Designed miniproteins, single chains, continued (4). Designs and how they scored, part 24

Each design is a single chain, and the fold is of that chain. pLDDT is the mean over its residues in the fold that is shown.

## One batch from the design tools (miniprotein)

Design m12851
Fold by ESMFold2-Fast:
Formats: sequence, C-alpha cells, structure tokens
Structure m12851 (fold): chain A 59 residues (1-59)
Amino acid sequence: IDGVELDRVLREVAALSTDPQIVVKAANAVIDALDAGKSPEEALETARKVIEEEQARKA
C-alpha cells in the first residue's frame, strides 16, 4: 500500500469516532490488517468492527 492510500484510510478511520482512544485502536487494527496483506477496504471494515466493539465496552 502506498502512503497516499494509507493516509486516506486513516483519515476515514478518524472520522468514524469522536473518542480519540477508540480511533487509535481502530488505526492500529488498520495497520495490522494492511500488514497481513488485506485490502484498504478490508482494513476499513476491520476498523469499523473495532470501533463498534470499543463503543460497546464503554457503553
């Protein structure tokens, strides 16, 4: 993945939650997914799941 595509994905992750701790966890999940050879779309789906799980824990 090139730096422009990575930046785009990370910006979308930052827009998904107002909680900075949740955003950091989701961003780490994106990086892990991309490292595992997943597509940017799959990485974003993983980030959304992380955000849902973390929000459920804090609710």
Scores: mean pLDDT 76

Design m12852
Fold by ESMFold2-Fast:
Structure m12852 (fold): chain A 62 residues (1-62)
Amino acid sequence: DAEAKVEWYKETYGLDEELVEKLRALVEALLANGRAGDAPAPELLKIAAELGEAIQAHLEKQ
């Protein structure tokens, strides 16, 4: 469940609403890609990397 994953990351990392929205969109896109049985699209991997950097920057401010 995408919502359960997003809630776990929100609580674990103390994410802002904007980061939570981006994470929700990414998780939903990854689940849709996985259901199609395809390898992860390069665009999704790039978004995941960028979001990871944004979360790391957010944690450094805490």
Scores: mean pLDDT 72

Design m12853
Fold by ESMFold2-Fast:
Structure m12853 (fold): chain A 97 residues (1-97)
Amino acid sequence: SPLERFRLSPEEVAAGLERIAEEMEKLADKTNNPALKKFSELVRQAAEAARKGDLETARKLILEAMKLVDQSELSPEEKRKAIAYLTAATIELVAAS
């Protein structure tokens, strides 16, 4: 199928999620917000699950992080950036499917 040519490998998805986690960690360090550090850790766990081929667990971890964004004390800029990073993580996982 032509669509199989555009499917990301487990290694490529894991690498994409790891890059997103690194950017979220940089934001957490800059803003000193522990909620952002927690979100980056969930994205790193999603990367590990994706590397093992467990895309269901990876998706659940990203959805957990998205739900926690609504429950966390974030500035409007931090919330916007967190949503953007978690949306990018979701796109990586869809590309793996």
Scores: mean pLDDT 81

Design m12854
Fold by ESMFold2-Fast:
Order: sequence, then structure tokens, then C-alpha cells
Structure m12854 (fold): chain A 63 residues (1-63)
Amino acid sequence: SSAELYAKRGLNLLGRKRYEEAIEAFKKALELDPNNELLKKALETAIRDYKVPEEVRKRLEEL
């Protein structure tokens, strides 16, 4: 699905520390599929594993 493609893009961008682009990709994924529990779980795991900065984590949690 388009939501899945945006989610994968966001995760890839997070791993590359391209935080602004990652946030925009996740916003688009959630816009297309607001109740995507797999995306939410993957995002929580990536935030932890990639050691995402607190400010970026806060912005992602507010999506």
C-alpha cells in the first residue's frame, strides 16, 4: 500500500539521521492509514534502536 511505502521510507530516513524528511514521510503514512498499529510499533522500535534525539522523538510521538 502507499501507506506502507511511506512508512518504509520514514524508517530508512530515520536510520540515515534525516529527521525532518523522516517526520514528513511518517505524517504521510499516518494520513493514509491513521490506525496502522504495525507502523506505530515499528516507529517505537526504530526510535529506541536508532537512538533518536529527544526533540525528534517528541515530534514523532505527536503525529
Scores: mean pLDDT 80

Design m12855
Fold by ESMFold2-Fast:
Structure m12855 (fold): chain A 85 residues (1-85)
Amino acid sequence: MLEEKIEKAKKGFELRLELLKKMRYEKVEWSELSEEEKKELEELAKAYEELLNSEKGEELEKELKKKAEEERKKLEEEEKKKELE
């Protein structure tokens, strides 16, 4: 179902974000990722792209934005808590 694809895309986005952070600070190259991680990212990216191109993609994009914003707020709260320590 569409909801399942949204969940998958969100997890893939989170994993990609995590990898981007590591690559930025630790200069981890794509070749350093495991073969399984590469496959999962590729499949998730393809599924996400396909979903965005569909007529249902507009609805998915709105829902993803909402969830991403909620997660961003949570991240800001965690960062604030870490700074107060």
Scores: mean pLDDT 60

Design m12856
Fold by ESMFold2-Fast:
Structure m12856 (fold): chain A 62 residues (1-62)
Amino acid sequence: APLPPVFDKLSPIVQEAVKKLLDGEELSEEEIEEMAKELNVSPEAMRAMLEYLKQLIEELQS
């Protein structure tokens, strides 16, 4: 399925992270912290958002 139009509005680092998750790859803790800094959120909030996205991706591809 094509990615939503909003995907193009995300920063390049977030776009790469979403592509990795879609490919079934795990993100490193360093990548999570870097995204958290760029989006001005806590690493804990970033991990929670990525875990939620991962669950949605797995459910959509099942």
Scores: mean pLDDT 71

Design m12857
Fold by ESMFold2-Fast:
Structure m12857 (fold): chain A 69 residues (1-69)
Amino acid sequence: MDEETELEVEKGILIIRAAVGLHAARQAGDTETAAKYEALLDEIVASPLTRENIEKHRARLDALDAEAA
């Protein structure tokens, strides 16, 4: 697998993670956490496909998942 294909797969995983977090927060009625996941999902989708963006977004998702727990 080349680096571009790896980045595409990792970005896809981050999109799924953010979408799952958004859905869970909405189901729980946690509007503040839902807004954070929605903003992060939008940022991931709009961001250029780079290793730096993947690592940045993964770190933010990990932090937000920990905050939501």
Scores: mean pLDDT 84

Design m12858
Fold by ESMFold2-Fast:
Structure m12858 (fold): chain A 52 residues (1-52)
Amino acid sequence: MKDELIELAKEAAKGLTPEQQERLLKVIESLKNITDEEEFLEALQKAFDEIR
């Protein structure tokens, strides 16, 4: 479920700096409009790679 992926992303963000957490949260907000769970997961993984 997309909500579970968002929660996992927030949990992973707890290890990041406040600035990185802010960037990740903005990315998650922009991705909420993706209907397909596979597309959402792929976009989320790419966002993590770019932040790191």
Scores: mean pLDDT 72

Design m12859
Fold by ESMFold2-Fast:
Structure m12859 (fold): chain A 65 residues (1-65)
Amino acid sequence: REETRARILEAAEALFREHGAENVSTRQIAEAAGVSVGTLYSHFPSKEALRAAVAARLDARYAAA
């Protein structure tokens, strides 16, 4: 379950980097992560929540260094 969340975050980070967050749909992120859109929404209720989680992940990496 935690592994699924990590895959969604990795897919979102990659797609946001390649296409920009505004040009990426939650459907594309779910497809890239290998999950259903329903599964994605069970972990992140909105695209904004997903963006916030990606940003927090990056901040945690910098704080740990």
Scores: mean pLDDT 75

Design m12860
Fold by ESMFold2-Fast:
Structure m12860 (fold): chain A 75 residues (1-75)
Amino acid sequence: MTPAEQRRRELMEAAVREIEAFIEKNKDKLTPEEQEELKRLIDEVRAQIAAGDFDGAAENLVRLEKLVKKIKEKL
């Protein structure tokens, strides 16, 4: 793994942890559908990171961040 790939992995894992913390803090305010969609995308990102698919993980992280932003605007 190159230093750039390791840095990308670390940033992606940090972003996932921040999103998981947001979900845990706000779980009582999230619909079951929103919780399922967020968890599905998190599981996908984690699987992609583990497989070394950093481009796929980045795309799903963008989708996660957009969904979190929309949810925050409703709270």
Scores: mean pLDDT 82

Design m12861
Fold by ESMFold2-Fast:
Structure m12861 (fold): chain A 64 residues (1-64)
Amino acid sequence: MSQKEIAEEISKRTGLSLGKALKIVSFVKNNRTITTEDIEELAKRLGISVETAVRAISIAREKL
């Protein structure tokens, strides 16, 4: 799947905007090791809950 297709799936399943979903896909692709602190910082930066960030990252990892 393309990064855009993965981002569209994240958007549909989490309610995030396509732009935020694309940022999450890019983050997962560029970071092979993701810590709890990384997830917390990403969630704060995007203005979303940690639970939403975890779900979106999980979808991105599954589809990448």
Scores: mean pLDDT 81

Design m12862
Fold by ESMFold2-Fast:
Structure m12862 (fold): chain A 58 residues (1-58)
Amino acid sequence: PKIKDVDIRVVKLDDGTYVAAATLTFEDGSEETVIDRAETPEEARKKALEKVNEIIKS
């Protein structure tokens, strides 16, 4: 599928874990959000990006 934009945000939770939310905007204006959680912000973002890449490659 054709991607128009990707926005990734990482938020720290009260329990000390991190959530990364990646929102993909497609050329037709539709959106899809993938979410992942990890113990570090870097790992959470990495996991979310891996899911984004799988969607882009499909």
Scores: mean pLDDT 80

Design m12863
Fold by ESMFold2-Fast:
Structure m12863 (fold): chain A 78 residues (1-78)
Amino acid sequence: EEIEELVKRAIEAVKAGNFTEAARLSTALGLLSVAYDIEAEMAEKAGLPPEVVEELRQKARDYLEGFRKIDEEAKKAE
């Protein structure tokens, strides 16, 4: 839910020509995707339940998808 709101805000920023705000939101989503992937790897190595590992991997995918949606809209704005 929060990811969809951040994606919407970033797309609105692109359409408004506010590329600084769009870049800030895009970077935040990309960094969070990487952070959750690292956390999932660490959780797996620590022997946490598969459900916990998959939840972290799913969050990484959700953040990456948000980043990709912003990137796609930015390319259309060119």
Scores: mean pLDDT 81

Design m12864
Fold by ESMFold2-Fast:
Structure m12864 (fold): chain A 74 residues (1-74)
Amino acid sequence: MEELYERARAALEAVARDGSIKPLVDLAKWAAEQGVSPEELREAIRRAGKELGLSPAATDALADVFLEEYEKEK
């Protein structure tokens, strides 16, 4: 869980810094390879987004994007 959270936080920080979606795709691929459940991924993104000061709505929207990419990598 903690590694997933750290990776989610890093991905969200990189997206905020660079405006690139590549960190989102990279996290989704990693999560799928590690057998992370969709719910664990959603929770990690919500936690990371809250820590970074994102609104709940923005965090949920980003979680949906990550989960869409996760399903493509499965």
Scores: mean pLDDT 77

Design m12865
Fold by ESMFold2-Fast:
Structure m12865 (fold): chain A 100 residues (1-100)
Amino acid sequence: SPVEELLEKLRRLVELNQRIEDALDAGDYEAFRKAMEEAIKLLEEVKPFLSPEAQARVDELIKRIREALEKGDFEEAYRLLSEAVDIVVREIGRQLEAAA
């Protein structure tokens, strides 16, 4: 079901956010970059399910994440990723409660 696919992507995004934090804490910047790229891909995949306002906020955050990664500012990249994940989880959570 489309709802089950969306929930699985959200679950993967939350698990990936933890994996990114673990890689950053370990100083494994190769694993960090790979996990960040996977998380950005998941954000792009769930973005169409968000309101236009939330989509615009996530788009701006993805742009800033990529800029931070290019500069090697991994702590800033992770902070911005966590903000984007929070927006997605909260927005979809509200939509699912409203639909129930």
Scores: mean pLDDT 86

Design m12866
Fold by ESMFold2-Fast:
Structure m12866 (fold): chain A 55 residues (1-55)
Amino acid sequence: MSPRERLEELVRRAEADPRVPQSLLDMLREFLAQDKSEEQVEAAVRAVEEILASL
């Protein structure tokens, strides 16, 4: 799976999780709407995984 596809899957999972703050979801949607580099997308994947693991 590409880093972008992985991030999109994580965002979909976060959207289904009531524990995830709306502000975080809005931030992730804005991030996905922007044309970001693979490095930025990979960093976002790691950050989202850490956030979801800490819920």
Scores: mean pLDDT 79

Design m12867
Fold by ESMFold2-Fast:
Parts: C-alpha cells; sequence; structure tokens
Structure m12867 (fold): chain A 81 residues (1-81)
C-alpha cells in the first residue's frame, strides 16, 4: 500500500539519520542533542499524520512528502558535517 511505502521510506531515513548523528566525530554534544530533537519532532509529526490517515482512510501524500523532504534535508546537513 502507499502508506506502507511511506512508513518504510521514513523508517529507513530515520535509521540513516540516527547512524550519522551517532558516528559523526565532528558534532558537539549540543549539536547531537539538537539533531536528535529535530529527528524526534519529525517522528512525532509522522505518527500524527499516520493516525489521521488511518482514521480518514486517506493517505495525506503531500504532508508525507513534506516530512520526508525535511528528513532528507536533515540527513544532507548531517553528511556535510
Amino acid sequence: SELEKYEEEFRKLVEEAEELIKNNKNLTEEEKKKYKFELEVLEGLFDIVKGVSKITGEVLKETYDEILKRLKELKEELKKK
């Protein structure tokens, strides 16, 4: 299903971002906390949108695409550090 594809892509991007935060020797403890907090906010937003999609029976594609875009931008920022 379309929702399952969004869940799979989101999970993969979260795992990749967590690994980049963990393994980045150039990040300070404060920067790591900032990125972890941003990741937690995106996870919370995804869970809210997923809940709404399940209740309405509608996949909120544009909202999922925006969350995934923000997560991809976070990942690219982490790679540049």
Scores: mean pLDDT 83

Design m12868
Fold by ESMFold2-Fast:
Structure m12868 (fold): chain A 62 residues (1-62)
Amino acid sequence: STRDRILEAAVRLIEEEGAENVTTRKIAEEAGVSLGTLYSHFRSTSELAAAVTAEMLRRMAE
């Protein structure tokens, strides 16, 4: 899904560049979606950060 694509892009960018060097615009570009589409799935940077953290923890548990 589009949400999963955004989460994948965010996780990869954070792993490669560090969280402080990753922007929502860069995540949208890597996911191949518009910034508006990203915000339709994540209403805030805090919501996106929480979802990314949960996804990273899920992958570490597997």
Scores: mean pLDDT 80

Design m12869
Fold by ESMFold2-Fast:
Structure m12869 (fold): chain A 60 residues (1-60)
Amino acid sequence: MERFVIPTPDVRRAIGLALRLIGESPHIRARVEGMEVVVETDDDPEAQALAREYAAEYGT
């Protein structure tokens, strides 16, 4: 399991990012904490790579 936090500029973007992440892989779990998305992935390298890609592109 890997856990990381993606900061966003606002709650609306955080919600949108969380929904997109959980839609992309069954091995990704995401929840919104304020303006941040808390991401937890199973020990799946592809799910971890995908989540990190979204963090780099859609994070602050």
Scores: mean pLDDT 76

Design m12870
Fold by ESMFold2-Fast:
Structure m12870 (fold): chain A 59 residues (1-59)
Amino acid sequence: SEALERALALARELAATSTDPGLRAAAQMGLRELEEHPTEENARRVLAGLEALARALGV
């Protein structure tokens, strides 16, 4: 699904490249949750959460 692929791509990128340890940890946790429960609903939550956190951090 498009949402799942987008969420996985963002989480992988942030986990690998983010300089903020909190954002990196959130991305790693999101990847784990999406691997265990690869649903559209879970993907949308992870994507929205990571985008909101990145915005709050000014990234």
Scores: mean pLDDT 84

Design m12871
Fold by ESMFold2-Fast:
Structure m12871 (fold): chain A 65 residues (1-65)
Amino acid sequence: DEEFKKKLEEEIKLGLLRIAVAVGDEELARELGEELGLSEEELEERLKRAEELREERKRKLEELK
């Protein structure tokens, strides 16, 4: 069933996209977001916010040294 396969692929890609955005893997996130029909603007905003949160966490950790 082609429809079932497509739904399964979309669910897997959505999960991977969330992980990619959270860890700051911009290349993977852009690729997955494009395949899932996210606008470039929406994807860029999500990546920027997630990246800022990751960097803030790193900065706090470095300050503790």
Scores: mean pLDDT 76

Design m12872
Fold by ESMFold2-Fast:
Structure m12872 (fold): chain A 85 residues (1-85)
Amino acid sequence: SSSLLTNLRRQLEAFQDVLDNFETLSLEEQEEAVELTRRLVDWLKSFIDTFGSSLSPQTLKTLEDILKELEEILKKLEEKLEEAK
């Protein structure tokens, strides 16, 4: 749905902002950000695996692109968190 895509894009922007300001966060906030990002990545992977064949090619492509960007953000967040420990 359009509300799903809107929500995912908003969350992508929020996690990108977290990444850009990561060093200003407390260690607890950094760990929470990584966990929340990981949970969203896992959920979106599961959603695509379950429903991908039922989606329009355009919607599926958009979800796959969002997933790829979230995975890249997660990787960078995890790398920064290990450096902060």
Scores: mean pLDDT 87

Design m12873
Fold by ESMFold2-Fast:
Order: sequence, then structure tokens, then C-alpha cells
Structure m12873 (fold): chain A 61 residues (1-61)
Amino acid sequence: MVDLDAIRAALDAGEQAVKAGDLPATRAHMEAVRAAIGDEWAELPQEDLEKLARVVDAVTA
């Protein structure tokens, strides 16, 4: 089961790091998001996958 709260916390921290101009911290937080999703990405319902993809895209834009 994917921990969406942990994923959101890492995304929020990543956004703060981007705002501060801290690129190494931004990278570390994005790696944490990828790790939290892990193998369960393939087992998530399509609607949840699309929502997570949109959130990730917003942070990486």
C-alpha cells in the first residue's frame, strides 16, 4: 500500500527547496518520492496513477 502522506510530505519539501534555490535538496526529495512509490506504482488504480503523475509533473516543472 502506497503511503500518500509520505509522498506528499516529500513533494512539499521539494517545492520548498526549489523556492530556496537548493537544487541538491530538491533532487534528494524527488528521489525519496520515487522510492516511496516503488513497485506498488504498477498496482495502483489508473485514476490514482494519473493523480500522482500530475503532482510529480507540477513539482518537476
Scores: mean pLDDT 64

Design m12874
Fold by ESMFold2-Fast:
Structure m12874 (fold): chain A 65 residues (1-65)
Amino acid sequence: SSHTDQLQDQLLGIRRQYRDQGKHELAHKISRVVADSDKENLEKVLEAHKKGDEETEKTLDEIIA
């Protein structure tokens, strides 16, 4: 569980950054993904975030769909 907890904490940090930037839709999508607690999906979002907001949103949408 510690690894999942660390991934969730990192995504919650990104969610805060998006909220601070006024990107409320992206922040909401992160909340939905974090609630699912899927380690593979959490890791995919973190990797997408390194490539920028468009890749992050695409990855979140693929997971939520």
Scores: mean pLDDT 84

Design m12875
Fold by ESMFold2-Fast:
Structure m12875 (fold): chain A 55 residues (1-55)
Amino acid sequence: MSLEERVRERLLTESEEQLRELLAMVERAIAQEKDPAVKATLERVAAIIRELLAE
């Protein structure tokens, strides 16, 4: 299973409130991150959370 699939599976067990909180934390981390590779990974995680919240 890919990292993205594992992250998505784990996030599906979280409540909508917890997903919103995690999204805020990830977005804050993206703003403070200097490493482009880590920033890209955080952006992918944020995209997954936004996708789940759109449902």
Scores: mean pLDDT 78

Design m12876
Fold by ESMFold2-Fast:
Structure m12876 (fold): chain A 112 residues (1-112)
Amino acid sequence: SERVRLAAREMLRTAEEGVRRNLSPDELAQRMTQAVLDLAERLNLSQEEVQTLLGIVQTTAHLIEQLEKERGRRPTVEEVREAFLRALDGLISVSEGEEKEWAEVMKEVFES
């Protein structure tokens, strides 16, 4: 879905900009949440799609916070991308149908 690919690209871009600005995991999660809400309006996302995106943001933020605690520094762009991929793999492993297909498309964008 082109709509899903656009959402994934915008989320990745927002995350990369946040890392370049040295945002904390909490600040990054806040900016990503705002990006999801903006995308929901612009791309006319369903409530279920919005909830899925917010879940990915929350899982990614938790993984990034854990990584920061383990390494004693802010995460790199690459580490944030890896955290998103781990969040998506988790979602793919427990989802079925359209949600799984949607998550697989997002994963392709984050791997490129």
Scores: mean pLDDT 81

Design m12877
Fold by ESMFold2-Fast:
Structure m12877 (fold): chain A 57 residues (1-57)
Amino acid sequence: SAMDEELRALIERVRAGEISAEEGEREAVRLVLKYDQPVPADLAAELRAAMAEREAR
């Protein structure tokens, strides 16, 4: 879905260090509001992992 594509792009941006973990969280909230759908559990786990890796640096 379009939401899944945007979430995967967001995860890669966080993982690559293009945005902070804090900004990644804000953008995920915007996607939930935009699509009126919860984050899929698998992508939510990947996003949390990417954010944790960024915060550990």
Scores: mean pLDDT 81

Design m12878
Fold by ESMFold2-Fast:
Structure m12878 (fold): chain A 62 residues (1-62)
Amino acid sequence: SVREAFRRAAEAAAAGDGAAVREALLAAGLPEAVARENAAWVDTGDPAEAAAHYRHLAEVTE
């Protein structure tokens, strides 16, 4: 599910793993360009901020 993919993205983001975030977002059906941009943000940014963002997306996704 999209919610499960965002939960996996949050776990990967907490670890600073942009490649795993990219795979999770592709599994959610997001475009490749969006998944790559998100992976780059995770690799270069604050892991706690990125993890909180994807947890929020999982919570609001139904």
Scores: mean pLDDT 83

Design m12879
Fold by ESMFold2-Fast:
Structure m12879 (fold): chain A 54 residues (1-54)
Amino acid sequence: SILRETEEESRRILEEADRRAAELAPVDPALARQVVIEGVGRVIRLIGDSLDEL
């Protein structure tokens, strides 16, 4: 199902964003915050696109 695939991919995107943010946080906390925001934005966009395909 497209919804299941989207959920799994969303989890992966957020996990990757969180990892990168954690790596950046000690040197650039502002950039780390931006990485998380961008990741969330991408997930929202992906979910919207997938729902439209349903």
Scores: mean pLDDT 79

Design m12880
Fold by ESMFold2-Fast:
Structure m12880 (fold): chain A 76 residues (1-76)
Amino acid sequence: MKEELHKKILELVAAELRRIGLEFELELLKERLKKETDPEKKEELEKKIKELEKEIKELEKEIEKLKKEIEELEKK
């Protein structure tokens, strides 16, 4: 049980670090979009932003699942 808990905690930490990285990239793209004047480049940035937002949402679901699994392992 303790080994499984440690493994899940490491998976959670890895997922949270990945989410932080993607959120940082998203913020940079949003700042670039605000400064961009070319319509074609704006469309490219908006597409990348949507792709990153989707990845972040998927990671957040994974993180929530891992948190629930960890809580269940800690209770028993």
Scores: mean pLDDT 82

Design m12881
Fold by ESMFold2-Fast:
Structure m12881 (fold): chain A 65 residues (1-65)
Amino acid sequence: MPTAEEYFAKGKELFAEGRYLEAIGYYQEALRLDPNYKEAWALMGEAYEKLGYLEFAEEYRKKAA
């Protein structure tokens, strides 16, 4: 079974490819396994910003701080 770190790594790979919706899905799985994964919260916010969902981007960035 993939770890939070493995889901996060796959999310980063997809993010680098511009596949932001799929990256969000993998960051969600990482956060489901480890809700204290600050870096996953931060990149979730970044992915939402890339998609134009600015309110979601702000909320997830606050969780990363």
Scores: mean pLDDT 84

Design m12882
Fold by ESMFold2-Fast:
Structure m12882 (fold): chain A 93 residues (1-93)
Amino acid sequence: LSPEEKAFLERLEKGELSAEDVIEAFDGYANLLNRKLLERLAEIALEKFPDDQPVYDAIARAFEKLGDTEGAERVRQEAAERLKDKPPQPLPP
Protein backbone atom coordinates (compact mmCIF):
# COMPACT_ATOMS: atom_id res chain seq x y z
CA LEU A 1 0.00 0.00 0.00
CA SER A 2 1.18 3.51 -0.76
CA PRO A 3 1.47 5.95 2.17
CA GLU A 4 -1.45 7.92 0.73
CA GLU A 5 -3.71 4.84 0.55
CA LYS A 6 -2.80 3.91 4.13
CA ALA A 7 -3.52 7.45 5.35
CA PHE A 8 -6.89 7.46 3.58
CA LEU A 9 -7.90 4.14 5.15
CA GLU A 10 -6.88 5.33 8.63
CA ARG A 11 -8.87 8.55 8.23
CA LEU A 12 -11.91 6.63 7.02
CA GLU A 13 -11.75 4.25 10.01
CA LYS A 14 -11.43 7.20 12.43
CA GLY A 15 -14.45 8.95 10.89
CA GLU A 16 -12.43 11.94 9.66
CA LEU A 17 -13.82 11.79 6.12
CA SER A 18 -17.14 13.13 4.87
CA ALA A 19 -19.39 11.21 2.47
CA GLU A 20 -18.28 13.57 -0.32
CA ASP A 21 -14.60 12.85 0.42
CA VAL A 22 -15.27 9.10 0.35
CA ILE A 23 -17.12 9.35 -2.98
CA GLU A 24 -14.30 11.32 -4.62
CA ALA A 25 -11.70 8.91 -3.23
CA PHE A 26 -13.54 5.83 -4.56
CA ASP A 27 -13.85 7.46 -7.99
CA GLY A 28 -10.20 8.58 -7.99
CA TYR A 29 -8.56 5.50 -6.46
CA ALA A 30 -10.77 2.71 -7.85
CA ASN A 31 -8.05 1.51 -10.25
CA LEU A 32 -5.50 1.40 -7.41
CA LEU A 33 -7.61 -0.65 -4.99
CA ASN A 34 -7.37 -4.42 -4.91
CA ARG A 35 -10.59 -6.41 -4.46
CA LYS A 36 -9.96 -7.28 -0.80
CA LEU A 37 -9.13 -3.68 0.13
CA LEU A 38 -12.14 -2.41 -1.84
CA GLU A 39 -14.46 -4.75 0.10
CA ARG A 40 -13.02 -3.51 3.40
CA LEU A 41 -13.33 0.15 2.39
CA ALA A 42 -16.93 -0.41 1.23
CA GLU A 43 -17.82 -2.09 4.55
CA ILE A 44 -16.46 0.84 6.58
CA ALA A 45 -17.99 3.47 4.27
CA LEU A 46 -21.46 1.88 4.44
CA GLU A 47 -21.17 1.62 8.23
CA LYS A 48 -20.34 5.35 8.43
CA PHE A 49 -22.79 6.50 5.72
CA PRO A 50 -25.57 3.88 5.56
CA ASP A 51 -28.25 6.29 4.29
CA ASP A 52 -26.26 8.05 1.55
CA GLN A 53 -27.27 6.87 -1.93
CA PRO A 54 -24.23 8.60 -3.53
CA VAL A 55 -21.88 6.51 -1.35
CA TYR A 56 -23.51 3.27 -2.55
CA ASP A 57 -23.27 4.52 -6.15
CA ALA A 58 -19.56 5.33 -5.75
CA ILE A 59 -18.83 1.90 -4.27
CA ALA A 60 -20.75 0.16 -7.07
CA ARG A 61 -18.82 2.15 -9.70
CA ALA A 62 -15.52 1.22 -8.04
CA PHE A 63 -16.44 -2.48 -8.08
CA GLU A 64 -17.35 -2.23 -11.77
CA LYS A 65 -14.03 -0.53 -12.58
CA LEU A 66 -12.27 -3.38 -10.78
CA GLY A 67 -14.27 -5.90 -12.89
CA ASP A 68 -16.43 -7.09 -9.98
CA THR A 69 -19.87 -6.88 -11.57
CA GLU A 70 -21.43 -9.17 -8.94
CA GLY A 71 -20.11 -6.99 -6.13
CA ALA A 72 -21.50 -3.89 -7.84
CA GLU A 73 -24.93 -5.53 -8.22
CA ARG A 74 -24.98 -6.56 -4.56
CA VAL A 75 -24.21 -2.99 -3.45
CA ARG A 76 -26.94 -1.57 -5.69
CA GLN A 77 -29.47 -4.13 -4.44
CA GLU A 78 -28.60 -3.32 -0.82
CA ALA A 79 -29.00 0.41 -1.52
CA ALA A 80 -32.36 -0.13 -3.24
CA GLU A 81 -33.63 -2.27 -0.36
CA ARG A 82 -32.30 0.00 2.40
CA LEU A 83 -33.08 3.38 0.83
CA LYS A 84 -36.25 2.55 -1.16
CA ASP A 85 -38.41 2.68 1.96
CA LYS A 86 -37.63 3.29 5.59
CA PRO A 87 -38.36 0.18 7.67
CA PRO A 88 -42.15 -0.16 8.06
CA GLN A 89 -41.75 -0.48 11.83
CA PRO A 90 -41.64 2.79 13.79
CA LEU A 91 -38.60 3.65 15.88
CA PRO A 92 -38.65 2.08 19.36
CA PRO A 93 -40.18 4.42 21.97
Scores: mean pLDDT 70

Design m12883
Fold by ESMFold2-Fast:
Structure m12883 (fold): chain A 75 residues (1-75)
Amino acid sequence: SLLQQAGEAARAGRWDEAIDLLYEAAKKDPSLKSIPLMAGLAFYDKGRLDVARRAFEKALELGVKNAPAYLEKLG
């Protein structure tokens, strides 16, 4: 599954690939649309602003209500 592939990419430190796979999963299943936002918040808290930005951009593309505010906070 896309979620399993995202987990494998994350364990390997391939964060951009993991975020992209979470986005593809959320596009197929709207119930998963909060997952990229949650990933972005986790990376923001860790100071990984590069990965957080990618995740928030994917959340914005999915129509997540709070994503614009988090992107503004990064820039």
Scores: mean pLDDT 82

Design m12884
Fold by ESMFold2-Fast:
Structure m12884 (fold): chain A 71 residues (1-71)
Amino acid sequence: MVEEYRRLAAEAEEAFAAGDAEKAIALVEKIAELLKEYIKSHEKDEEKVKKLIEEIDKQLEEAKEYLKKLA
């Protein structure tokens, strides 16, 4: 899991540096999906899972809006 996040984060940084906003957005979305799956499989508190997923979704939307403005 951690290794996959690091790989995707590095790829997102490279895409961003190259000006490929579409690829950067796709990679950030994939990172968010992996984080949500990790939380669902490792956290037992359903209320905490819900709050963490909502925060991830909020951060993802903010990141996508930022990246779209740079494209």
Scores: mean pLDDT 77

Design m12886
Fold by ESMFold2-Fast:
Structure m12886 (fold): chain A 56 residues (1-56)
Amino acid sequence: KAQELRELAEEYRKKAEEYREKAKKEKDPFMKDIYLGMAALLEGMAAYFEKKAEEL
């Protein structure tokens, strides 16, 4: 259902933003890289769900 996919996209974008904020506050380069990687993955998932919602 398109609405459920849009809700998933929104949820994943919110989680990506949380990881970006963690990365900004993180001083350990290793952990910062992990948080940025998680944010990128979550943004990709959000974009995927949004695209699928538009195709329905």
Scores: mean pLDDT 83

Design m12887
Fold by ESMFold2-Fast:
Structure m12887 (fold): chain A 65 residues (1-65)
Amino acid sequence: SMQEKLAEARELGALLAERKALEKLPDADSVKVEQIDEVTFRATATKGEKVVEETVVNHLAKELL
């Protein structure tokens, strides 16, 4: 259903944000993913004093809305 596709698209958006943050800081001690709005996710990867933030707009979720 469309609702199932939207839920999967949102989950993929969060995973994509996390992946992008980890690509910039692969040895991060922690990663936090935050949903900013219906289609926008922010991932924050941290290693000691180093912090990397990546924001991703989930275009698949946007197209399903």
Scores: mean pLDDT 78

Design m12888
Fold by ESMFold2-Fast:
Structure m12888 (fold): chain A 60 residues (1-60)
Amino acid sequence: SMEDEAERLGREAFAALEAGDLERAERLIKQLEVMAAQGNVAAQAAVRELRELLARVKAE
């Protein structure tokens, strides 16, 4: 389902951030942003959280 896909992409993006792979994290977040723009509520929540985490990682 689209919700299952959003959850999977979200987990992969979090793992990329934990690994310091910012390029991969940005690509996965962009995929989630497309789903969020289409009205996927899980993707909207994931994008908000991941963008905050990405900003914090970039500040380190």
Scores: mean pLDDT 85

Design m12889
Fold by ESMFold2-Fast:
Structure m12889 (fold): chain A 100 residues (1-100)
Amino acid sequence: EELIKKLEEALKLAREMQTALENGDWDTAREKARQFAEVLKEAIELAEKNKLPKSVIGNLRDFLKLAEAIVEGKLSREQALRFTKIAIDTLEKLIEELKK
């Protein structure tokens, strides 16, 4: 399933972004956030095509907005970490629901 694969790709990037943030590696975190944003744009298009609930699409758009904020350096490391953990948890649950 294409949407599930894109969400799994986004999840992998979010985890790599978390690792970079935990290590204080801002350059890697921004690069992973940029990649995460691009994959989220594709996932949002697929979610809209598959007519997923507005709440789900809204969550993906919020993650995109926060990824862009990390790229622009608008969040503290602690804010970026808290957000990234929320994104990971939400993506894991969404992927589980879509596989059912």
Scores: mean pLDDT 87

